# Designs tried in a protein design run: designed miniproteins, single chains. Part 26

Each design is a single chain, and the fold is of that chain. pLDDT is the mean over its residues in the fold that is shown.

## One batch from the design tools (miniprotein)

Design m887
Fold by ESMFold2-Fast:
Structure m887 (fold): chain A 95 residues (1-95)
Amino acid sequence: SVYDKIREILREYGVRDDFIDEAIKEIQDIEKTISDPNEFIEKSVQTVRDVYRTDIFHRYFTESIPRTDERIKEENEKLEELEEKVRKVLEEYVK
C-alpha cells in the first residue's frame, strides 16, 4: 500500500516507529477529509516534515547533541530528500 511505502521511507531516514505510526494516521485522516489531490499531497508532505523534525529534536535533546550550522544543513538536506521521496509516492498514488 501507499502507507507501507511511506513507512519504509521514514524508517530508512531513522524516524522512530511511534512517530511513523502517528504520521501514517494523520495522512490517512487527511486522505479522508481532503478531496483535492494536490492539497492532500502538500499536507501529507508537511506531516512527514513535522514528524521528521520532531524526531530530530528529541534525539538532539536526549543525547545533548549541540545543534551546529553543519548539522542543521545535513538535517535540511536529508529532509529535502525525504520529502521528495514521499511526494513521488503520493503523486503516483493519486494518479
Scores: mean pLDDT 85

Design m888
Fold by ESMFold2-Fast:
Structure m888 (fold): chain A 100 residues (1-100)
Amino acid sequence: SPQDVVHQIIQDQTTTYNSQMRQVAIDAQRNRWSVDQVVSRVQDVNNSIIDTMQSQTNTVSDPQARDQLDRTITTFQDDMDDFIDDIRRNPQQYIDTYVQ
């Protein structure tokens, strides 16, 4: 169903996001990255996830399913921007969250 497609896209991209965010945290701790380096890498992850979700949304023909994905993408972008601000204020909290 169109709803199953929406669920699958969200689940797959959330899993990919969490995996990539953990990898950035591991690399940041290992390499002693600056805040700016951590933020840059997290922004790369954010852009990759959003671009993939937008690309996948374009393959969905059901208007209501596309609308749901577009709203989900907007919410993810807002949450990602807020999280970048949190990382800028306390990068160690981000690293500790994902590396534990």
Scores: mean pLDDT 90

Design m889
Fold by ESMFold2-Fast:
Structure m889 (fold): chain A 65 residues (1-65)
Amino acid sequence: MDEALRRAEERGRAAMERVKEAIERARAGTPISEIARELGAGVASVIESLLNSGVLTEEEVRRLL
């Protein structure tokens, strides 16, 4: 099997775990700026991930800004 395909699958799993971690931290009331810092991501990227997940409402995300 292609090593590139295996690495892409590993990256996909890592990305999914980071999104889950961001959701869990947000649900615990962690500020988005702190989540972004902990995950090494931009604030806008974290906001988009949380909103696109459908787990949190825009109002809940706004409270963490």
Scores: mean pLDDT 75

Design m890
Fold by ESMFold2-Fast:
Structure m890 (fold): chain A 91 residues (1-91)
Amino acid sequence: MKAEDEKILELNGKKYEVEVEAEYDEEKKKFLMRVKAKNLETGEEKEGEIEFDIGSQGVINIHFPEDNAAIVVRVKYDEEKKEFEFEIIGK
């Protein structure tokens, strides 16, 4: 089980490219979530990675404090649909 999503957010007049990947780690028996957020004007990149349990959700917060911008990415696995659900929002 592996899925990815990508979104461009505009926050405080700046554009950010947000990429999220979620996969199941068979050895750890957990979901792994990775997020990369890039300021498209400066090239500044920030990343986060977390593991979360089956039946839970993964949440990563990425802050660009110099830009007064925050990005929140949430991932959960829908067992009925057999797919990951992604939410990417800016603040």
Scores: mean pLDDT 82

Design m891
Fold by ESMFold2-Fast:
Order: C-alpha cells, then structure tokens, then sequence
Structure m891 (fold): chain A 98 residues (1-98)
C-alpha cells in the first residue's frame, strides 16, 4: 500500500473507533451509523486499492459496531454491520488468495 492509502485508512479507522466510543457512552444510534459509514469508506478504499490493511481495519470497525448494535437492540444497524463484516471477510479472502 502507498503511504497515502495507509494514512487515509488510519484516519478513517480513528474516526470510526471514536464514533463507536461515543455511541457506547451515549447510546447514540446516530454515532453508530456514522461509525458504519467510516467502515464502509474503509472497505471501498480497500476494494479500490486492493489493500489488505484497509480491509482488516474495515473488518475490525464493522465487528465492533456489530456488537454495539446488538447491545442497543437495533436490528437495522445489526444488519448493516453484518453486511459490512461479510463484505470485509470476503474481500480479505480474495486479496489473500494466491
């Protein structure tokens, strides 16, 4: 990955994690939705660049968002997080295939 891709992936991840912490502390579904958007941007970056690092970070944010959505009992957010987790897993499998 280029330095630019790595820095962008880190920035998106830090924003996503910060939003997840806000959602956990406040119960804000809006913050959780924003965290899922950051995970989706990470996944799109990983798909565009073929970047394993960005895909792994997208998986991490999606997985943490999924657990939080389950705690909140928000079925829509659970489904969105499950979709992103599956997409990230599939991309990682594809990128690691020789």
Amino acid sequence: ASKEVILRAIGLTLRGIGLLEEARLTGSEAALREALREAEELLELAEREGDVFAAELALRVAREALELAREMGNEELVREAERLEERARALLERLRAQ
Scores: mean pLDDT 86

Design m892
Fold by ESMFold2-Fast:
Structure m892 (fold): chain A 87 residues (1-87)
Amino acid sequence: SVTRQAQQLADQTVQNPDIGGDQVSTFVSTSSPDDALTAHQRMVDQAVRSGVDLSTIMYSVSSLIDTKDQTRGRIARQRTQDAINRL
């Protein structure tokens, strides 16, 4: 399922931001706006829980979502801003 794939990508990204960041960006670029937003949510939640600073990747992914859907891009950007305050 998309949710399981998004969670696996989130787990990979907090463990190895370089490799995980590239994989998340590819997933987001090729997925629907809703699936992309799900991947962003899972990544943000995992980063906050793990205390890993993924701010650069979070902003990059939110910008990719914005190119697909402006409303979902705004949600992702707001989520990124809120998460940075907790990191």
Scores: mean pLDDT 86

Design m893
Fold by ESMFold2-Fast:
Structure m893 (fold): chain A 76 residues (1-76)
Amino acid sequence: MTIEITGGDGEIFSRLLQLIARGELKEDTVIIIHTDGEEKVLTPEEAEKYLQDLISKTLTDAVDAAIERHKEEVKK
């Protein structure tokens, strides 16, 4: 089975999470991601890794935002 996902990081995250939650990400499934004019073909294992990387990026961005807020608060 082939599943195509198109959009930005948020749309890709949402779609991958839904597929996993619904048990639709089977061992024989091929996932094709279309983002920023680029195509990525992923196995289920690679798709899970991609989702983990998106989560890590989102967490890093949130931490960076918190650090900048702290710096602004400390700067007189």
Scores: mean pLDDT 73

Design m894
Fold by ESMFold2-Fast:
Structure m894 (fold): chain A 96 residues (1-96)
Amino acid sequence: MEKARKILEAGERVAKKVIEWAEENGYNVEGVAKKAAEESIREAEKLREEGYDITEDDVIWIAVYAARQAAKALGVSKDAEEIAEKAIELVEEKFK
């Protein structure tokens, strides 16, 4: 339960950072996906430093959650799946 709560809270923080990035730089699918992936990896590293066993699947979950929440907040829900798919690819590349 504690780990799942921390992962959800991380996803919410990443979504906020992605929204702020898009507001500062202008919305585009590639930039939003990249920001979601980068910030999800960063949040996962923090959770690992705190002693949580964070897996690649956990990082993917954070990135997908953040991408979908950001797309909804930015009024681009139609792009949510494309953003999520691109964010997954970027996370997977980091773990190769």
Scores: mean pLDDT 86

Design m895
Fold by ESMFold2-Fast:
Structure m895 (fold): chain A 63 residues (1-63)
Amino acid sequence: MKDVEYEPETITRTLPPSASLENVRRHAKILEETYGFKIKRIYRDDDGNVVIEYETNKKYFRP
């Protein structure tokens, strides 16, 4: 988008099914502390992949 609304973006990351929920939650905590992301939820998809849904606290989009 060339002129996006100024609002936080929700991002979804998919990790392999070998990832444990506990390890994913710990990693998500580091992302919150390091980048200021807000973790919304963590769940498994139909393929067993661990999905992390998180929100950025600001947009740093570069063309």
Scores: mean pLDDT 68

Design m896
Fold by ESMFold2-Fast:
Structure m896 (fold): chain A 84 residues (1-84)
Amino acid sequence: GPPEVLAVAVLETPEGVGVGVVVRGPDAEWAARKAEELLRSLGLEPRVTVAGVAQGTDLSVGGAASSEDPEIAERAGVLALLRV
């Protein structure tokens, strides 16, 4: 199929832990916007958004920091895969 674009929006918590959402879409601008809108719908403000063409199964966004606090991970815990 056509190449997929992947966007990751990341929130940094007061504890210094990154949590995020992943969106797949037809282009980087759309995917980034939807990832940020999704985080904001959960009452969370994104700090960093990265978008680019997905190369196979390798997300070159290595190092998504996991929450050290399970309650923060649960609250932010929408890895929502939106396919367009």
Scores: mean pLDDT 51

Design m897
Fold by ESMFold2-Fast:
Structure m897 (fold): chain A 65 residues (1-65)
Amino acid sequence: SELERLLEQIRERIKEETGKEVEIRVEGDTIYVYVSSDKKVQQKALSAAIGLGIETGKKVEIVSL
């Protein structure tokens, strides 16, 4: 789906920029992005979350592991 492709692009971009993988899950009207306590990963995830919220109209939540 279009959403799945978008989530894949975001995961790939964060991995390229930080060297770390993030898990992204969709639950109802919310997209959850699971990140390590690494500040760089958190910053990149926050930037991606803003874009995801605008593009999808869904709430995006960052979850620190």
Scores: mean pLDDT 80

Design m898
Fold by ESMFold2-Fast:
Structure m898 (fold): chain A 71 residues (1-71)
Amino acid sequence: MTPEEIAERVRALLEQRGLDKVTPKELMELLIEAGATEEQALNAALDMISRGKKEVTPEEAAELARRAAER
């Protein structure tokens, strides 16, 4: 599965659930449901936390997911 495919799956899950804000915990759960590894999910959450962000928009969450899947 490509990083872009994981990001699109995360975006689809966010739209399905009507989430307008995503926390690090929610981002990890979304990534695992999208087919990412536990390591990729943790890396996305840590990237979010390292930027001082407690909540991100759906678009930011999808981009964080894409970056984590590249690593």
Scores: mean pLDDT 82

Design m899
Fold by ESMFold2-Fast:
Structure m899 (fold): chain A 86 residues (1-86)
Amino acid sequence: SSLQEELESLSEEEAKELLEKALKLAKEIIKNKELSAEEAIELALKSKDLVEALAYSLIAMLKYTGSTLEDLEETFETKKPLPFKL
């Protein structure tokens, strides 16, 4: 898929920037609407933009693990351990 090709071509620095943008977008989406895990997965699969696809994927993961976006942000911004086991 085109999204997979984009992911495979990313440098480490580009991947970090992409994840930061995806997390910011996920936060904005959650503030504006409530999504089920199933709805978030469907939107991720239908996304043509890599940042959007990752944002919806993060939302789906949070819903399946019972974690909050605030927990995920704290992990990325303060280097705290993830609120769920990987």
Scores: mean pLDDT 70

Design m900
Fold by ESMFold2-Fast:
Structure m900 (fold): chain A 70 residues (1-70)
Amino acid sequence: SEEAKEALIRGLKALGVPEERAQKAADNILSLPKEEQIKVLKDGIEMAKKENNQEALEAFKRALEIVEKE
């Protein structure tokens, strides 16, 4: 979904990924089966926690909520 993609891009950009690479990464992640998307998003949450990056953490949590609801 567009909302999940937007949240993923925000999280990746908060981690320092440039816009164009964040866009491609989000498209790739959201093309995976739902179970794999959830695994990647949980990994992103753990990375954000480790880096104490609150913006990335909130963005990845939002993306996970949207993906799980779909």
Scores: mean pLDDT 86

Design m901
Fold by ESMFold2-Fast:
Structure m901 (fold): chain A 96 residues (1-96)
Amino acid sequence: KPSEEQIERDIVAALAEIARAIAKLTLKHHDLPEEQRKLMEQAIEELSRAAEAVDAGDYDTAIEHLRKAAQLFREAGDETLARIAENLAKQVEELK
């Protein structure tokens, strides 16, 4: 059976992928201004890098990418995705 830490890591990585999927659906369903679209695309890339870092056990790098994603989502006007990314960063801090 996987360890409790491995289960928590898998859950956090899955939640980051869900947030990324929601962001991609937002881009497909909403005709956003070019600048906001660019910020959303950058935030999606940061979420992908965060998920990779969590899978690698590099929690400091994952937290940095999640916080960057939250900032980019907030600048794009998506407070909900920004809060999701900030909450994921907090969950990764608990894995240390």
Scores: mean pLDDT 81

Design m902
Fold by ESMFold2-Fast:
Structure m902 (fold): chain A 91 residues (1-91)
Amino acid sequence: SHSAAMVAAAQAAVEAGERHPVSQEVLEAVETILKALNITLSPEEQAELLDTIERLPAEGQELILKLGEVSRMILENVPEEEIREFFEKVR
């Protein structure tokens, strides 16, 4: 029942123009973040996460891209000093 309600709400939001399509870069960033955190999401949780991201302003999606890059660096075992330099450069 909740899944059907979420699908209906997502469809209504798309029709209302309230959703912005998630770019491939944002999707890849989300996958990288989840991998770095060792989190596995159910299909329902994935749908809720995507719905939330599509409702974010541009600044929110940009933050996800930055977190994705940090998560990639963590997975590649990049030193913390280089990760800090990345944060300094992207401010």
Scores: mean pLDDT 70

Design m903
Fold by ESMFold2-Fast:
Structure m903 (fold): chain A 68 residues (1-68)
Amino acid sequence: MTLEEFFDLHLPHLTPEQAAEARRLYEEMKRLEKEILANQDDPEKVAELRRRLGEVMRRYFRILDAAA
């Protein structure tokens, strides 16, 4: 399951405001994923980008938890 597929499955269960917030986080995750791919030759940069991706994903799950 890609990040895009994951969010498509969850967006229908959110309120419009929560969906808008989740969409912004989704766009940030996509950008971080592209940066990771672009920086494959820089392991320190990749490690930092992966940590950031994890933080953004945790924020997304907090929105889902608040919606429940």
Scores: mean pLDDT 74

Design m904
Fold by ESMFold2-Fast:
Structure m904 (fold): chain A 72 residues (1-72)
Amino acid sequence: MAERERQLARLDELLKDKDIKPEYVELLRKAVEERLLSDAELEHLVDFASSLKDTASSYTAFQLLIIGLLLD
């Protein structure tokens, strides 16, 4: 598989047990589908997700990171 698909699969697994707002999950899915995220940006997002703690602040930061990547 391409590295992009591997990183997306990792992200899905990391977020499977996390309460991320559906709107942000949809934005991320659309960004990957539309190729708005580069391979490097997706890798960075996956690495950040893997470092998340079970806190609201960590999830807010992750959601803001997704918005930041999509804005540029």
Scores: mean pLDDT 63

Design m905
Fold by ESMFold2-Fast:
Structure m905 (fold): chain A 71 residues (1-71)
Amino acid sequence: DAELTPLEEKVLNYLQEHKDEAVSVGELAKALGVSQAAVSRALRRLESLGLVERTGPRKYRLSEAGLKIAE
């Protein structure tokens, strides 16, 4: 099911605040106070749901579908 964890919601909110920029795994980990491994797992699930997209090595942004959910 597509229900998000609290960490996945925080990742989407951070990406919504930075929607014009590609955000790194390390930046998300530092900003949210979690490990890079936890952020990477959240991003892989969000990417599988079509809510985020990879723009480069370890760089992510919201997809169009993610922008609609994060608003």
Scores: mean pLDDT 78

Design m906
Fold by ESMFold2-Fast:
Structure m906 (fold): chain A 98 residues (1-98)
Amino acid sequence: SAAEHLRRAVEAVRRGAPVAEIRRLIGEAVREINSQLDPETSRQLSELTTELLEAIRRGDWEKAARYAEKMAELAEEKGFEETARAFRELAEALREKG
């Protein structure tokens, strides 16, 4: 599930995995979520994902955490409660890096 892929990303962040691995795991999770979303929501999630991945690449963990929180809010608004929880777990893990 998308939530399971996100929890793998959370674990990768916490164990200090390479930035490339963290970005790949987040990308895989988002791809799975996007397959279930309407086009407008998919576009919004993709825009937030681009910003999240760029913040991670730059080592801006506080900014990355903020985008993960925005992604959680979007998921919750659309009824994806488990996915929203996983994005909040990701935001917390990213914040712990900063």
Scores: mean pLDDT 86

Design m907
Fold by ESMFold2-Fast:
Structure m907 (fold): chain A 84 residues (1-84)
Amino acid sequence: SEEELKAEALEHIRRAIDSLKQGKYDEAIKHLERAKELLEKMPETSAKRIALENIDKAIEYVKKGDVEKAIEYLDRAGTAVASL
């Protein structure tokens, strides 16, 4: 169901944040890619677009080594997913 896709996407975002706090950047990116796959299956809404854009920004900042900024974008992504 859409509710199950939403819940699983939120769990992967949360696990990504935990991985970033532990310095496990590859694991964090893996969780974020899984969250994107789940969100892609959702209906096209502004909240879906905002969530995906913020996840992509978080991945960019992880690759730059800016963990603080990555987490800020993931907090925004989580808020957008929660509003789906």
Scores: mean pLDDT 90

Design m908
Fold by ESMFold2-Fast:
Structure m908 (fold): chain A 92 residues (1-92)
Amino acid sequence: AAEEVKKALEAGDYEKASELLSKNKDNAEVLKAIGEYYYEQGDYQVALLYYLHALSIAGEDNAEILENIGKAYEALGYKEKAKEYYEKAKAA
């Protein structure tokens, strides 16, 4: 599911990406994968929104998603917020 969403986005197949997202809107791995795609494109704000939504579904102790949130905040210049999430990831 997550890999299929990323491949659809990379191919520019937004209809397929939207359909997969609709079926997996409550799937943290799919939301994380979409966030990672936008992070790779340099769309850090969009990536952050998807990571935060993924965290709300996966739970606050998901170290991988917490680290991804930290990276997105750091890329946006919010160093203090990034540090907060990196510390949460270590505690998870």
Scores: mean pLDDT 80

Design m909
Fold by ESMFold2-Fast:
Structure m909 (fold): chain A 77 residues (1-77)
Amino acid sequence: QEERDKLLQEAVKNLNKAAEAAKNGDWSTAEEYARKARDYLLQAGATPEQAVAAVRSILENHGVDEEKIERLVEAAA
């Protein structure tokens, strides 16, 4: 499970960067990191629905506004 754990770590890392960019209004950067996180989650074996749920949950835990979360979730879908 070394590969999967590494992919999940990269997904979380990219979501942290997406949350920071979104809080700063840098939507281009936020959407790029959200898409990268989605790709890592899918590579780790998540379904598209699970990837969307994980993106939403992590961004919410970082205190990102619901409106910003929905925008990033759409970019990650």
Scores: mean pLDDT 80

Design m910
Fold by ESMFold2-Fast:
Structure m910 (fold): chain A 62 residues (1-62)
Amino acid sequence: MIVKTLKIGDTTVTVTVTADSYEITVTGELKPEDEEILAKYLEYAKLYAEKQKKLLKEKLEG
């Protein structure tokens, strides 16, 4: 299991990855000024989570 947390202003993004699934949770207050940064980070977080999930699954099966 991998857990990664990032703060963007008053917003917290938590990425949790297992071999079977991943979850991206966004909590806190989103300010208009942080919206673009959050959107870019969410795209990165999805790519990161999918890659880590695949690597964890490959390690378990390989």
Scores: mean pLDDT 79

Design m911
Fold by ESMFold2-Fast:
Structure m911 (fold): chain A 100 residues (1-100)
Amino acid sequence: SKMEELKKEIEKLEKEILRLLLQAERAWADGDEATAAAHRAQLLEKVQEIAELLEKYGFTEEAKKIRELAEKLAAAKTMDEVRAVLSELGKVLRKFFEKA
């Protein structure tokens, strides 16, 4: 089904986001702020790709919610704030697929 295809594509993006988060956290722990910022920027791009994918499949309301989380992610000042936003992203996506 179209919903199964969408779920599979979003799950791939979520795996990429988790990998980038781990890389950002390691760079931050090592004091490499530039590398941490670069991985955070790539992670933000993946969150934006989820919103674009939802919109492409006709889920405009859900796409808006994910874009709001992307704005919070861009404004995050600490890795703990980044983790909190990504946790909320996961909850939003889980609820969405449970309704389908």
Scores: mean pLDDT 88

Design m912
Fold by ESMFold2-Fast:
Structure m912 (fold): chain A 61 residues (1-61)
Amino acid sequence: SALEEALRRAQAAGAAGAAAVAHGALMGTPKDIAEEASRRVAENAPTEADREAALYVAEAI
């Protein structure tokens, strides 16, 4: 699935926040909550790579 791919990419990039959101979405976090979480992670991302990973997770949700 797109979420599984997003999780793998976030993990490979070391983007812990994005990976946590993707994992949560896969484990049953409601779509609206997961989308809000990915947006907040992107807004507060410490690096551009972390931000890109979070935005990719948001698109996959």
Scores: mean pLDDT 84

Design m913
Fold by ESMFold2-Fast:
Structure m913 (fold): chain A 60 residues (1-60)
Amino acid sequence: SHLEEGERLFAEGRYMEALTHYHLHLTENPDDARAWALAGEAHRAIGDEAGAARYYALAE
């Protein structure tokens, strides 16, 4: 699944590719709080603190 692919890419340090797969998952599953939080973690990993905060807010 896109979520599994994103998690694998994140573990490999491929944060931008992970975000692409998280976004594809969220397009079909917009209420998946876990996926919003994972996208927030990826934004934090690339130094986008503002983006991370926004995605964490959507996870709640």
Scores: mean pLDDT 87

Design m914
Fold by ESMFold2-Fast:
Structure m914 (fold): chain A 79 residues (1-79)
Amino acid sequence: MKKEASVGLSERDGRVHVGVQITEDGKLVHQESRTFDTPEEAAEWVVNLLKEHGAELVDITARGPAAEETARLIRERVR
């Protein structure tokens, strides 16, 4: 069955806070959060997490310039 990921990104003090929720048939199967110093580190971690779980990115929310850059990098790399 299909695993779907929702990613929340927020910027605080120039760092990127990342929250990832993975659902399977609408049920939460994985949830994890981390903070990164750069958009590149945050994007790489998210892309690797999605690949590890075989999850499709269905939603991404970003608050702040560094978070928006992280979202851009994630979208480029999941293609």
Scores: mean pLDDT 85

Design m915
Fold by ESMFold2-Fast:
Structure m915 (fold): chain A 61 residues (1-61)
Amino acid sequence: LPRSAQAVLRMAQRLKQGEPVEKVAEELARETGFSLEDARELAELAAKDPEGMIQRAQEAL
């Protein structure tokens, strides 16, 4: 699996558990090499619909 897909899945799971968006975005950026700005936008989208993000990531597995 692409590392990015697994990182996105973990990010959505962490957000569902109530971790702060900023902290999760910083870890995502470090794991994937994305810019912090892009990681924040993705984390904000996942925070709005974490279950939908998890489902889509699992279907892409």
Scores: mean pLDDT 75

Design m916
Fold by ESMFold2-Fast:
Structure m916 (fold): chain A 76 residues (1-76)
Amino acid sequence: DKEIELLKEILKRLGIEVSDEEIKEMNSDDLVKLIAEKSGLSEAELRDASNAKGVAVRKEVEEVIAEAARKYEALE
């Protein structure tokens, strides 16, 4: 629920248009894979962050996405 909402927001920030229905049909693993494919982030990094002991995947994904967004701006 909260995780899906957060991932949907991140996808939108990356310029990926995904409908609410599509996001709801995806599980967390599907969303992590989609983010990795579309943003160029490592699928392994996102999965490791998600499986880390005591670490909320939403926080790790936020940090990784924010870093990718900054790099995207720097390329401009």
Scores: mean pLDDT 59

Design m917
Fold by ESMFold2-Fast:
Structure m917 (fold): chain A 63 residues (1-63)
Amino acid sequence: SRGTLVVTAPEDTTLGEIKRFLEREGARVLSASLNGEPVAEEDWDTTKVKAGDVVTFEVEVLP
C-alpha cells in the first residue's frame, strides 16, 4: 500500500541515506520532499538534512 512518511534524521544525513534505510526496512521510496519542497531523485545524495528540517517521503510499504 502507498503512504506518506514524515522522518526525522540526524543533522548531515542525506535524503539518499534515508531512502536506502527505508528500502532496507521493506519500503519502496517513490518521492521525497524537504520542508514541503519536492527534491529531484538526482539530488537526494547531495541534499543533507539540517536540524529542524521536516523530511517527507511517499512510499509503497510491503504488507
Scores: mean pLDDT 79

Design m918
Fold by ESMFold2-Fast:
Structure m918 (fold): chain A 70 residues (1-70)
Amino acid sequence: SVVDALLAQVDAQLDDMVARGLISPAQAAAIRAQVTAHLARLADAPPAVLRASTTQVFNDLVDQAIAAQA
């Protein structure tokens, strides 16, 4: 499903960011939970809308997590 594919992509990117020391494992878990909740709210949305909105939410959460460490 589109939701499963997006979550797998998010998990892979979060794992990479943790491995690179950009975010903590706790921040990664929080971002994943928020993305999962976002996808649940928009489960019936068209795939293009799901991809675009999920990418935006993920990027915003990552930017905020990195800024919180600065």
Scores: mean pLDDT 84

Design m919
Fold by ESMFold2-Fast:
Structure m919 (fold): chain A 67 residues (1-67)
Amino acid sequence: MEEEIENFKKLAEEYKKLSKQYRDLIDKYVDEYNKGNKEAREKAVEATENLGKSIKKYNDYLKKIKE
């Protein structure tokens, strides 16, 4: 159980880090799109979807740590 909780903590931290990376990536692609890079729109959408998945995983692991 303690080893399992420690693994959940590691996974929560990794998804927290990944969520920050996707937020930074979205900001970058939105800026590029506004400057005329049409291809950046698709990348921004993909990064937004990945951000949502990362936040869900982070919250799922936080919930497991709390229990």
Scores: mean pLDDT 81

Design m920
Fold by ESMFold2-Fast:
Structure m920 (fold): chain A 102 residues (1-102)
Amino acid sequence: MHVEKLVEAIKAGDEKAALLHMSDALKEAADVIKKEGTPESVKKLAEVLRGLGEKAEEAGLPELSKLLYETAEKVKEAAEKGDVKKAAEYLEESAKKLREKA
């Protein structure tokens, strides 16, 4: 649900709205990963986050883009090590940082 609002905020160039919706989306992703996450699902999430970071950069949203690229890399590294719990912790940390920048 927050992903649809995030995509609309990015397209509109509304960085504050994009940061807030991305924060909510990362919190939801962390909760899902804690319950049902696998290394493969976490790796796929990292790819989605990298793609969103690229779209944010193209839309001129540098704070969102930077945090999404950093989060995608950390989540990918955690997945490659099989550490699903650490991936969820990185998502929660990034959600907090996004909300603080909004």
Scores: mean pLDDT 83

Design m921
Fold by ESMFold2-Fast:
Structure m921 (fold): chain A 93 residues (1-93)
Amino acid sequence: GAEAAARLRALVDRATALAQEGLDLAQKSQEEGGVYLAQARGYVNEARLYLDAARRLADAGAEHVSPEDRAALEAAERLVQEAEQLVNELEKA
């Protein structure tokens, strides 16, 4: 229903926003170091939690996920993976 679609969109939007902030902080860590990288890790971890919640809701099977909401979820998955990869790479340096 409309409420479930709104809930899914809210989770996807939050995961996206947190992943974008994590990427921005990771990029700042390349210039400023230490503190920003730790903050980026925190944002990326939180983004993963919201993404996993969104995936569980989408996969529950009780409700139809629109093509638009599915595309938004897939875009959020790619962004979280990109953010995780960058933070992992910088933590190894």
Scores: mean pLDDT 85

Design m922
Fold by ESMFold2-Fast:
Structure m922 (fold): chain A 80 residues (1-80)
Amino acid sequence: SLEELRAEARKLIDEMKKLQKEISKLPGTKEGAIKLIVIGMDIAALEYLIDHETDPERIRQAIEDAKKLIKEYKEWIKKM
């Protein structure tokens, strides 16, 4: 359902916010600063999409994209 998709997307937003907090605790680097800006933009974009999008397929695509981004951020953090 549309509500289930929005709920799943909100869980992913919460996970990205947790990753943003983890990145903010890392030693100050140029790469880390860029990652903080980019994850902030990713969070804002997904929040905007799930608040305004009514097409379930578009929300499913955004969920899959967010899962890939979360995996990439987690892998990057592990290397720090």
Scores: mean pLDDT 88

